# Designed miniproteins, single chains, part 71

Each design is a single chain, and the fold is of that chain. pLDDT is the mean over its residues in the fold that is shown.

## One batch from the design tools (miniprotein)

Design m2366
Fold by ESMFold2-Fast:
Structure m2366 (fold): chain A 74 residues (1-74)
Amino acid sequence: MKLSPLEVEILELLLERPLSVAELAERLGVSQRTVSRHLRRLEERGIVDRIAEGVYALVSPEAAKILIEAQKKA
């Protein structure tokens, strides 16, 4: 599975706790629109889930760690 560098960073931040689109945008230095686009792709793939309005969490922190490691080795 191909993840963009920004998607890897989103997953790393979500390993700490669930975060809002606004918090992810602030921490990553990108627009909320950019973050929302990438979160929709990750949600479609079952990697993240929307748990409240504008708030996302990892479906499986263990699976996310494997994905992050695989992308950094590629």
Scores: mean pLDDT 82

Design m2367
Fold by ESMFold2-Fast:
Structure m2367 (fold): chain A 68 residues (1-68)
Amino acid sequence: MEVDPELAKELLEAAREGNAERVRELLEKDPRLIQAVDEQGYSPLHLAMRYGHEEVVEILLEQARKLQ
């Protein structure tokens, strides 16, 4: 099932920028957003790791564990 494309884009941008508050807000709205990928195939977790945003990485990993 597809997620909202606008919310997916916002999560990818928030992960890239290290906006932990926005990441939490978006995941509360739709936890499936964690499965979104950008044009290069990078997930929010990949972007947070690539740009060194430790708090965002932790939030995304906690959410990924809940999705099993």
Scores: mean pLDDT 81

Design m2368
Fold by ESMFold2-Fast:
Structure m2368 (fold): chain A 70 residues (1-70)
Amino acid sequence: EDKKMEEEFKEFDKDGDGYISAKELKEVLESKGLNPTDEEVEEIIRLIDVDGDGKIDFEEFKRYKKALLE
């Protein structure tokens, strides 16, 4: 399960820096046929980003995915 989440995280992490930025998240959502505003993307980041650095690391990503199964 964690291995699959790690592979999924790598697909979002386009530049390979170990973080998902607001820009990368927006690009992924747009590729899925969604059209989020910059405000909507920032709100998603704020809900996931426990550190408050404006980016999602792998641990925050896993917590978000687990919360969706709740």
Scores: mean pLDDT 70

Design m2369
Fold by ESMFold2-Fast:
Structure m2369 (fold): chain A 65 residues (1-65)
Amino acid sequence: SMVFRPGDLVRALFDYTARTPEELSFREGDLLEVLEVVDEDWVRARSLRTGEEGLVPKSLLERVE
């Protein structure tokens, strides 16, 4: 599994619609900045496209090199 850290630039692998007010909606290919690693399944991230932040499932993200 890929290890994420605060400050990492990541890319969304799939579209996602937020299921709660704390979650972030995003599109496949969106670039996000990791703000906080919450647990093994979730990060808090900021969308570079929208400027919005929220919880994102780690499994839908890939680190940008």
Scores: mean pLDDT 86

Design m2370
Fold by ESMFold2-Fast:
Structure m2370 (fold): chain A 71 residues (1-71)
Amino acid sequence: KVGDRSDAVKELQQFLLDMGFTHLGSVDGIFGPKTEAAVKAFQRHYGLTVDGIAGPETQAKLEELKSKKKA
C-alpha cells in the first residue's frame, strides 16, 4: 500500500513493468501513488478488487502469472 518500502515492493514494481504496467515509472522499492496506480491497473485488468493494495489476493495472482509466463 502507499507508504510501504521493502524488497517485496521492488519485486512487485519489477513484475508490473515486465507485464507492461508502466504507471510506476521506476523500481525504487517505495509504494507511492504511481505504484498504487500500476497496482490498480493490474487489478482492473485481471478482474480483482481494485483497492490499490498488494494484499494476498493480488500477490496470489502475481505468483500465478509468474509461474505461467515462465513455464
Scores: mean pLDDT 71

Design m2371
Fold by ESMFold2-Fast:
Structure m2371 (fold): chain A 85 residues (1-85)
Amino acid sequence: EEKLKEFEKLVKEAEEELEKYAKTGDEAALKKAIELADKALGGGLADYVRALAEQYKAGAAHMDPAESQALIAAAEASYQKFLEE
């Protein structure tokens, strides 16, 4: 199952880049996460990954830390639900 392994690798790399973006606000990491997610997930989740990353950026850079953490947690829960559907 070489395609499954490639998809798992791309998804993991996208998650790592998204985590970097959440911690650092690096827009290059956000762009890379979206590109990797698009390749791995067939484009359908790329918009959702982008929306999640924008919530991370808004929370981390703009909002109070407590509100930022709540927003990130809600976005993660929504993303998990989306993946399960």
Scores: mean pLDDT 58

Design m2372
Fold by ESMFold2-Fast:
Structure m2372 (fold): chain A 78 residues (1-78)
Amino acid sequence: MKLSDEELEELFKKADKDGDGVLDFEEFKILLEMLAGKDFVDSLPDSFLESLFREFDKDGDGVISYEEFKAWVRSQQK
């Protein structure tokens, strides 16, 4: 993925439905739909989506913070 910090923040905020600054698993799926499209996300097995969620959840609190999301994306781009 080739995203700027501004693009990452915009996508995160759009997926963060309740505005609490973190994403649960359902909000994470919305984020993926924005990145890759709903049809693509719907075609993925739940086990793959759960694995991705855990990769983003670096501190193990069961939600994804913007910092965790940004750190993961940066690790994949560089």
Scores: mean pLDDT 72

Design m2373
Fold by ESMFold2-Fast:
Structure m2373 (fold): chain A 91 residues (1-91)
Amino acid sequence: SDRELLRARTDEIIARSSPAEGAAAAVLTGLALDPRYTPEELREGAVELIRKSPEAGLRAAELVREAVEELEGAKEWGEALREAVEEGRRE
């Protein structure tokens, strides 16, 4: 399933990332996989995470966005992460 693919991709990201990047990727994937959250809440959470840890947060958001964009039914989630990266780069 798309959820299982995203989970597997995120586990690979975590395994190959710094501890800070891996922690950020786990948070973002948790938001994307939790049906209680919206794409807008993912965007807001990603922006906050980038604000607190710019280098690790930006890298994690970009990697999770790439993983999400591999999923056919997740366009709005990928767009949310793209918008968060753009906003995070503005400071």
Scores: mean pLDDT 80

Design m2374
Fold by ESMFold2-Fast:
Structure m2374 (fold): chain A 116 residues (1-116)
Amino acid sequence: MEMEKLKELALEKDEKGRTALHKAAEEGDYELVEKLLKAEPEAALLKDDKGRTPLHLAAEAGRIRVVKVLLEKSGELRPQLVNAKDDKGKTPLDLAKEAGHEVIVDLLLKYGADEN
């Protein structure tokens, strides 16, 4: 995809407040996640209608490679991303624990997630 189209996809929200990055993260499309983050890094912090970032969706869905890409490519935004709370006050770490995704729990803790 061209960079201009990637920037538009990264920022445009659907009827549920989801960007292409939210959908790619939930589906495990780590290559599209990497391209979208390169085009618009701040899109990683965008929240859907439930206050969820792409990292929340990847953590709940068990998308290990997407979680790695989000954590490795977020740069200075990483502390804000790993500790972001949804509308229920849940972090990506909380969602990974509830879903039983132990590898993702370990990754989030390694990259600075707070245990409350």
Scores: mean pLDDT 85

Design m2375
Fold by ESMFold2-Fast:
Structure m2375 (fold): chain A 88 residues (1-88)
Amino acid sequence: SLDEKIDEAFKYFDRDGDGTITLEEIEAVVDEHFKGLWSEEARQRILDFLREFFKEADKDGDGTINYEEFKEYVKKNPSVLAFLLSLL
């Protein structure tokens, strides 16, 4: 189901298991996934995309995304969910 895919993506990025995701955790996953495979321009575009995604999803401005904020954002932005799932 969609909710199961959202849960899988969130748990994958929540590296500390504390129930929140930081921008640094997402950037680390992206860098590991594309290590040696991307141009500098492609890497910069993905990082810019992640920063904008994080700003829009982080509704309370605490520098972290909780499960509820993540779920709300990716349901409204299915292309973002598809991209994040491609990293798993």
Scores: mean pLDDT 77

Design m2376
Fold by ESMFold2-Fast:
Structure m2376 (fold): chain A 65 residues (1-65)
Amino acid sequence: SLEQEVLRALGAMLYAIGKKLLEKGDFETAVEYFEKALDLYRQAGASPEFIEEVEKALEEAKKKL
């Protein structure tokens, strides 16, 4: 549905922002964005591959805290 496509697009945007925050060294904010991206991807029914990618990025960010 269009709603799921919008949620997936928003999730991708938040994931991209999270990655930029990781590059910047803002680990706490990166964690927040990755968690929001995961929630949106799960709501959108995103593929397991996308979900795993964001989960790995989230784990990496948390390890740097």
Scores: mean pLDDT 85

Design m2377
Fold by ESMFold2-Fast:
Structure m2377 (fold): chain A 73 residues (1-73)
Amino acid sequence: MNKKKAEEYLKEGIRAFKEGDYEKSSEYAKKAIELGKDDPEIQAKGLALLGVSYYEQGDFEKASELWQRASEV
């Protein structure tokens, strides 16, 4: 089930973020977004996680774009 797998990727991404691995966090967030593209809750959570991960990596423009997309889901 795509939703369950997307939720698993979100959990792994959040875990990586808490460990300071922002690159790994963004990888998992992207996987969750791709699998959960038709699920508004997963899209919002995945885009928000990807946004904060890019912000921590210094990509402020991409972070801002992703947070705007998260607010529109």
Scores: mean pLDDT 82

Design m2378
Fold by ESMFold2-Fast:
Structure m2378 (fold): chain A 57 residues (1-57)
Amino acid sequence: DPATLAAERARLVREGLREKVAELYRQGFTPQQIAEALGLPGKEDEVRRLLEEAGLR
């Protein structure tokens, strides 16, 4: 099922991104700086959600 595969792919990408934002947050970066560092300008809310999922925000 292509929809199931797409959802699974999105989850794996999100997990990797969550780990990366958690690492940067532990280094003292703000959500805005993390979004810029990951090449995702304007995605501060997504970064905050990933930090919440990681138990950091």
Scores: mean pLDDT 75

Design m2379
Fold by ESMFold2-Fast:
Structure m2379 (fold): chain A 82 residues (1-82)
Amino acid sequence: MGTISGTVKDENGNPIKGAKVTAKKGDLEKSAVTDENGNFTIPNLPPGEYEVTASAEGYEPVTKTVKVEENKITHVDFTLKK
């Protein structure tokens, strides 16, 4: 199993609290919510290619393709715009 972690920030570099980050691979979907520092972690993901979407109220959602590998932490950061 692997892990996806990272940050969600606005275009001015400020952390976004309460943003939803969803990792999807086929029928598998897992999500996390960012903390007050904009940090998120989605653990226990089978290896493979995921579509990771960050969304927050009032912002345009951003999707990135992320490759998860066995016993590794994959770091991905998002910048959201209004």
Scores: mean pLDDT 87

Design m2380
Fold by ESMFold2-Fast:
Structure m2380 (fold): chain A 83 residues (1-83)
Amino acid sequence: MELIREGLNALGAGDYDTAIKHFQKALEKDPNNVDALVNLGIAYFHAGDYDKAIEYYQKALELDPNNSRAQGLLNNALSAKAA
């Protein structure tokens, strides 16, 4: 939880590299942390790495198929990559 908060603070500040590091550390502690996977995808999306964003959103949906937020974010990342 603490690492997610730190990552979200970095994401809000536009510090995507720091956000990625914090969310990756959260996944090291809990590889099935859906919030960490979704937020890591968001950090990669804002960093312009749409392939990584798609990867992490898909991984989140493998764990939580009904996560409407992850579904919407995946669709946005796929559209951004196709453009």
Scores: mean pLDDT 84

Design m2381
Fold by ESMFold2-Fast:
Structure m2381 (fold): chain A 110 residues (1-110)
Amino acid sequence: MWQVGDILNRQGRYDEAIELYQRAAEQGDPYAYNNLGEAYNRMGRYEKAIEYYQKAAEQGLAWAYHNLGETYNRMGRYEKAIEYYEKALEISPENEKAKKNLEEVKKKLE
């Protein structure tokens, strides 16, 4: 199920991908919430993406904090982006992408 949803999402078939991800989320899969956030983020629906990434993070998915930082960065909400990238690094200090993105966002506030 998850793999089919990812393929649909990559093909821009977002409505079909969302239906599959919502079904997985009903079974308590935190990766499904992250995938819902990613689908909405790709559609440019950042507020909806944030909602689902927050649900994934609340269920213990550490990289959802990185995705929250990335989404806030796309919205130009740099202070919020920094907050979530720092949270991602608190949980996963080895996340090189979060370190790089944090440095880049901090430069935008200078």
Scores: mean pLDDT 80

Design m2382
Fold by ESMFold2-Fast:
Order: sequence, then structure tokens, then C-alpha cells
Structure m2382 (fold): chain A 73 residues (1-73)
Amino acid sequence: DLGARLLEAARAGKLDEVKKLIEQGSDVNARDAEGRAPILTDSPVIAAVLLKAGADPSVRDEDGRTPLDVIHA
């Protein structure tokens, strides 16, 4: 599933794979078993790409972090 691949690519910091999956129509708001979305990445560049693709910036991970917490930390 494209959403699951996008979650793994974003978590692994694989920017080129993230861009490719978005172009292939992956759900940028897909969630894993812990409720994490691709936008909850440690990479500000990947977070910016996902935001431009329509990702929800209000999503929190299991640690309570938002994309803005990562970008402006």
C-alpha cells in the first residue's frame, strides 16, 4: 500500500522516495498503528514537501510532537 510505503520513507528520511510516492498518489495523511502520519518526520525538508502536498500540520505523534515542533526545535 502506497500510504504504508510513504510512512516508512518519511520516517527513514528518504526524500526522493517520499516525492515519488506523492507523485504516485499516496495518501499523505495515512496513519500507522500508532496513529503517526508521514508529516511527523524528523526531516524538515520532508515535512515541507508533505505540507505542500496537503498534509495536515495539526497531527501529533505518540510523543505529542507536531511537525512544527520538529521544524522549529
Scores: mean pLDDT 72

Design m2383
Fold by ESMFold2-Fast:
Structure m2383 (fold): chain A 111 residues (1-111)
Amino acid sequence: MVDENGETELHKAAREGDLEKVKEILEEAREKGEDVLTHRDDTFTRGTPLHLAARAGHLEVVKVLLEAAEERGILKELVTYKDGAGLTPLDLAEIFGHEEVAKLLREAEAK
């Protein structure tokens, strides 16, 4: 499940915007009681899957990741997580100009 860069399948699916694969991985992880949401890659970014989806502007993937985090009771932890550069998912969405993703992340941080 972790490759040579410390990336999980969820990291790759989130970065690529593969919504169906993201949903599949989240459901399997839920059934197994496995934490895939807060896993940080071993790359220069040290980001979670949410960081990668926010940076890429994949709005629907961001929604599904936030819903999974809320269901697991870790929403605030996940949205406030800082990557290796000290950036939150919101910071990445704003830097890369993904305004709808940034709006969704601001709303999640306010909960």
Scores: mean pLDDT 78

Design m2384
Fold by ESMFold2-Fast:
Structure m2384 (fold): chain A 63 residues (1-63)
Amino acid sequence: MDPARVAPLIEQLRDPDPAVRERAARELGRIGDPAAVGPLLAATRDPDPRVREAAREALARIL
């Protein structure tokens, strides 16, 4: 519902640091904005297993 809050976190899902991507996925799940669903679905295929798990947990909170 607030694009100014969600858009920076969606961009952070593409950060080169996997710790930043993991935190962004968790925060998007906490916010629960449906705009994050597409980006989080992509993050479930991330090379880092912690990022994949955080994205799956976030999607479970939103959906």
Scores: mean pLDDT 81

Design m2385
Fold by ESMFold2-Fast:
Structure m2385 (fold): chain A 71 residues (1-71)
Amino acid sequence: KEKLKKEMLKLIGEILNLIGDIIELEKELEKAKEAGDEELAEEIEKEIEKLEKEIEELRERLKELEEELKK
């Protein structure tokens, strides 16, 4: 159980870090839109989508570990 809990905490930490990255990118996206920099805005939007997909994958892995912990 202890090893599984450590893996879960590691995944939670990774998810929180990615959420923080998205928040910073959302701030940069607002700045790019205000400046009329459409190319930069599009690039930032794609990066946010990529990070959101990574979070989704990590959340699925976390659910798997939660189920293993219950067994």
Scores: mean pLDDT 84

Design m2386
Fold by ESMFold2-Fast:
Structure m2386 (fold): chain A 110 residues (1-110)
Amino acid sequence: LLKAAALGDLEKVKELLAAGADVNAKNEYGLTPLHLAAAAGHLEIVELLLEAGADVNAKDIYGATPLHLAALAGHEEIVKLLLEAGADMKAKDDYGRTPEELANLPVLQR
């Protein structure tokens, strides 16, 4: 599921979820399928994962949520979808940063 979500393989994500794949599975970095799809800009996969019960506020090993990654990447439609699903715009990562702060910083100034 993690690889399919990262690669944007919508049909494989549907197949794996129907087969009972763990929607909240984590890799060695604590990243869930929702983190990977949100970071990569795969809107339809984000929607499917949320419908399948993905934890919208799951934290990776750095305390970052899917909303942090979507905001950093500038994926406005995914940011909106995650907020509608109950994502916390005020959640702080291990560096004290919120998704709101990441959305307002130019990527090239980091």
Scores: mean pLDDT 77

Design m2387
Fold by ESMFold2-Fast:
Structure m2387 (fold): chain A 102 residues (1-102)
Amino acid sequence: DKYGDTELHKAAREGNLEEVKEILAKTKNEEERLALLNHKNKYGETPLHLAAIEGKLEVVKFLLEEGADLRATNKGGWGPATLAAFTGKEEVLNVLNLAMGK
């Protein structure tokens, strides 16, 4: 769309875990899957950024398990954990902080 969002960005923002799984299952190989997971929209945001902003805990967990880059920064220089903190998404912030420490 006009924001450069993929279907995965939209599913992640909505917290639609089943749609996230279906989209990733359509990828043919790991390279294609990682490219889709780490695709940046016009704001430099990945699907993980959007799931974190919206507090979509189960989607965040699944994207991390699939290899999403939790250290990716948007055009403001903010990663998913920082955005979760700014939006008060405490459970998501805790999951991201634990993943960064491992």
Scores: mean pLDDT 86

Design m2388
Fold by ESMFold2-Fast:
Structure m2388 (fold): chain A 71 residues (1-71)
Amino acid sequence: KEQKRQEMLRLIGEILRIIGEIIDLERELEKAKKEGDEEKAKKLEEEIEELKKKLEELLEKLKELDEEMKK
């Protein structure tokens, strides 16, 4: 169970890192939209979507690990 706990903490750390990156990109996106930079806004939206997909995958893995630890 200790090894699984360490893996869970690692996943949580990775999740928090990605959340922080998404927040930063969302701030840049708001700024780009306010400035009328459509090209930059589109690129930022694509990057945010990719990170959200990766975050969803990590959250699913964390859920699976949590279920395993309860058994």
Scores: mean pLDDT 82

Design m2389
Fold by ESMFold2-Fast:
Structure m2389 (fold): chain A 60 residues (1-60)
Amino acid sequence: SRPARTVENLLAQLAAAYPELSLEQLRATPLDDLLAFARANGDGGAVAWVEELRRALAAA
């Protein structure tokens, strides 16, 4: 089955990318940093991923 994009999945991916930071610190991360991360991973899909992260962080 296809993985569903949920708050848990997106936050887990963020935590894996930044193992030095807690989830609370990740939630406090400025959107500019998330956008820079998306750009570093490429365009299109990475930008869509950041939009999902915005929703996940707002809901968490």
Scores: mean pLDDT 59

Design m2390
Fold by ESMFold2-Fast:
Structure m2390 (fold): chain A 58 residues (1-58)
Amino acid sequence: MLARAVKDFEVANPAFLNLKKGERVEVLREVNDDFVLVRSLETGREGYVGKSYLEEIK
């Protein structure tokens, strides 16, 4: 699933992928109700992101 960040997501933990509003990601796996594992389409980096920070791209 392709998704876009609806707001900036920034955390100091390297397990998380920092995103700026408007950045596009591929959702690789849902981890739990709060977090998903994604890959950045801009950089190819993978990490966890808060699910509420993403919207699906049609």
Scores: mean pLDDT 82

Design m2391
Fold by ESMFold2-Fast:
Structure m2391 (fold): chain A 105 residues (1-105)
Amino acid sequence: SELVEELRRLAAELRARAAAEPNPLVAAAYRAAADLAEALAELLENPSEENLERAKEAAERYARLLLEAVFALNPDAPEAEKARARELLPKLIEEFHKYLEELTK
């Protein structure tokens, strides 16, 4: 699958970006994005309960780290907005998990 090959290439690029990234939260977000790309590639090639769970876990980790990386890049963001975003994040993760489940039916 061209999409699977692209996801694996994207994962390699994201890991290289993480290695070059001086901000540890942003670097962690790049690594989590790479993990998600690899998990999605594996899920698309081998739709299994184990691969679905791996993709769900990778998606949750990436979403949480991405939010913290965004805050690290925008330190002037109001604390109330940061708190609200952290409150809404679990609901967005739940919706993405449902989407992944539908892809494997």
Scores: mean pLDDT 86

Design m2392
Fold by ESMFold2-Fast:
Structure m2392 (fold): chain A 130 residues (1-130)
Amino acid sequence: DKLLAELRRLMGRGFFDEQDTFSELDYELFLAAENGDLEKVKELIAQGADVNAKNSNGTTPLHLAAYNGHLEIVKLLLSVPGVDVNAKNALGNTPLHLAALNGHKEIVELLKSVPGIDLKAKNKYGLTYE
């Protein structure tokens, strides 16, 4: 059927490359968030990158942006519906813990202002962000 062939053409290329391109897309989002590339983060989110994606350490793009002091990227990620602002990595650290650890005071204050933030979250060592 001609319609089924067209559907396979549109979906097959996206479907078979989707896992590899999705993994690469998420990996590129981690790198852009770590390196402070705001425009690349915007592009990758528009392409469907998962802002809640976790690497092998449970680290999200928001953890990396907060840890590295990238305020504008933190703001952008917080604007995405469904972002997990309380995500815990393998050590139980939230983005708020990592921003506070590295002394990024403006990011700490921004994260503290987010509705639903857990200010009492404890990592695996029983520590809050302070």
Scores: mean pLDDT 79

Design m2393
Fold by ESMFold2-Fast:
Structure m2393 (fold): chain A 65 residues (1-65)
Amino acid sequence: ATTLNNLGVYYESLGKYDEAEESYQKALEIRRKALGPNHPDTIATEEKLGVLSLKVAVDKVTSGV
């Protein structure tokens, strides 16, 4: 889970938001199963994925102008 989260951060730093989203989503699934949905690490991954999904949506909308 930590490795996938770090990979997500790496892709985000490169502007590869789709790959970052996939990595965070996989990390979230693993953390939910291992730690539960209310664990701080799970919540942090959910918040990160939420922010990233907003960035992906904004990028697709603004790039389409």
Scores: mean pLDDT 72

Design m2394
Fold by ESMFold2-Fast:
Structure m2394 (fold): chain A 80 residues (1-80)
Amino acid sequence: DSIAKLKEAFSFFDTDKDGTISSDLLPKLVHFVNKEFKTNLTLEDVLKEVDIDGDGTIDFPEFLTLVAMIQKQVEEKAQE
């Protein structure tokens, strides 16, 4: 159940328990993701995709967008 694992990872970074991840935790989240999935995403790439509207947080749908970026990078590396 990939969705359950993603929710567990999101909850680990959701220190506020409000369903969002603080922008202060974004560099740690990106680093964790890069280590786990052997990717090389930058914080700048994540910020462009999740379109943070000044509240400085990522919600679960935006987290799924990050995961989609990871899957795309892994797929491109495997298929070249």
Scores: mean pLDDT 68

Design m2395
Fold by ESMFold2-Fast:
Structure m2395 (fold): chain A 120 residues (1-120)
Amino acid sequence: NLSKKVYELIKEGKFEEALELLKKGIKDGTIDVNYKDEDGNTLLHVAVKAAGESKDPSLYLEIIELLLENGADVNAQDKATGMTPLQIAQLSDGEHKDEIIELLLKYGADPNAKDNFGNT
């Protein structure tokens, strides 16, 4: 499963390999840009989290934009917390937090979406 491999590479910080496989999968129509793990975390969730935790998130920002351009569900919620990618970005202390938030909002992220605990 190509989508699972891209997910694992993003999670491992192998963003160059993840980006190349993502581009190939989009071109070949073999990737599910809305792939979810067992906890309901999408490729977009893991990319936003990795970007927020990275000291150099530039390639993760490229992955985020490419996912959004190709129809990733910007408002997807995980099963455990009900968090959207926007809410994950808002919890980040990274210097690219505002750029991640801007990208998500540009693609229709709902700033009023509430997680399972009533947080926005």
Scores: mean pLDDT 82

Design m2396
Fold by ESMFold2-Fast:
Structure m2396 (fold): chain A 94 residues (1-94)
Amino acid sequence: DLSEEELKEIEAIFRVFDIDGDGTITPEELKRWLEALGLNPTDEEVAEIIAEVDKDGDGTINFEEFVDLFRKPPEELSPLLQKLLEALGVDWSR
């Protein structure tokens, strides 16, 4: 279970990704962050990450879906998504 403080930290990270402040992360916003972290994803890889996380089928990542990423073990995530979360400070050794 995530603590209230951990949820606030995740919300702060989500707000950084949500450049437009609309409450969702678009494929374009996700690609910009991956490129900023040196991961250089293709448009297809970004679409695959969105499809993996997007449970609503709307083509974006909402806050609930974003929080769920922090509850998943690394073996349930794509390699590119694992690298993104590691770059954000997620420690998979736990």
Scores: mean pLDDT 72

Design m2397
Fold by ESMFold2-Fast:
Structure m2397 (fold): chain A 86 residues (1-86)
Amino acid sequence: MEKLEEAIDKIFKAADKNGDGVIDAEEFREVLEAIFGEPALSDEELEELVKRADKDGDGVIDYEEFKEFVKEKYEQKLKEREEKLA
């Protein structure tokens, strides 16, 4: 998990050009694609996640929400691969 967390940190900081600790929905999609090597979220999934995180209607994702989501999605993909192998 160490390399995954380092990748998350680097990609998030690259997307967070303002340095305010938040990214918008488009930047969030771009960083997920960079981490997973393919479109990780559909437009509908991205909109749903932004709505869940965005309590004030500004459409931004903070670092903590981003990190948790990426870790959870990574673990989910690992479990899927393990089930298909069994």
Scores: mean pLDDT 67

Design m2398
Fold by ESMFold2-Fast:
Structure m2398 (fold): chain A 109 residues (1-109)
Amino acid sequence: SVEEKLEEILNSSDIPEERKKKLFEHIMSSPFDDNSKLLFTAIAVGDDKLVQELIEKGADVTAKDELGNGPLHYAALSGNREVVERLLEEGADPNAKDKEGKTPADLLA
């Protein structure tokens, strides 16, 4: 199932357990299709190779979570420069605003 795949991706990372649980709950509650759930989880853990594979399979780089966060917002919070560069090359909008009016760059300041 997609839920099992999200847990597998999260558990393969070294991010804190509390952050894994919050990411799982937030991604599962967001208006994402299964490909977007996988993409945003891969971005959050900084798995550039998996991000590339999911985009090649047609994952939507314009998708947004329940709070209006796009792929570049997640990449900024993960601190993974390779994922940020990948998403920009694939057409993700660096000026996209979340529901608080914040761009991805605002999350780094």
Scores: mean pLDDT 84

Design m2399
Fold by ESMFold2-Fast:
Structure m2399 (fold): chain A 59 residues (1-59)
Amino acid sequence: AKLVRAIKDYKAKKPWELSFKKGDLLEVLDEVGDRYIVARSLETGEVGIVPREYVEEVE
């Protein structure tokens, strides 16, 4: 699966968004336009929408 890492903390502002902390690993489940992804937190197992600018791809 495609993995991304959080480059900064994010607090969900909507119930469909995912909260995460800098360094958290997220599994990409889907892409929503050019600004968002649907991801699962590997820390909590929760699924939600994540802004792309808050994550980077893991090599």
Scores: mean pLDDT 83

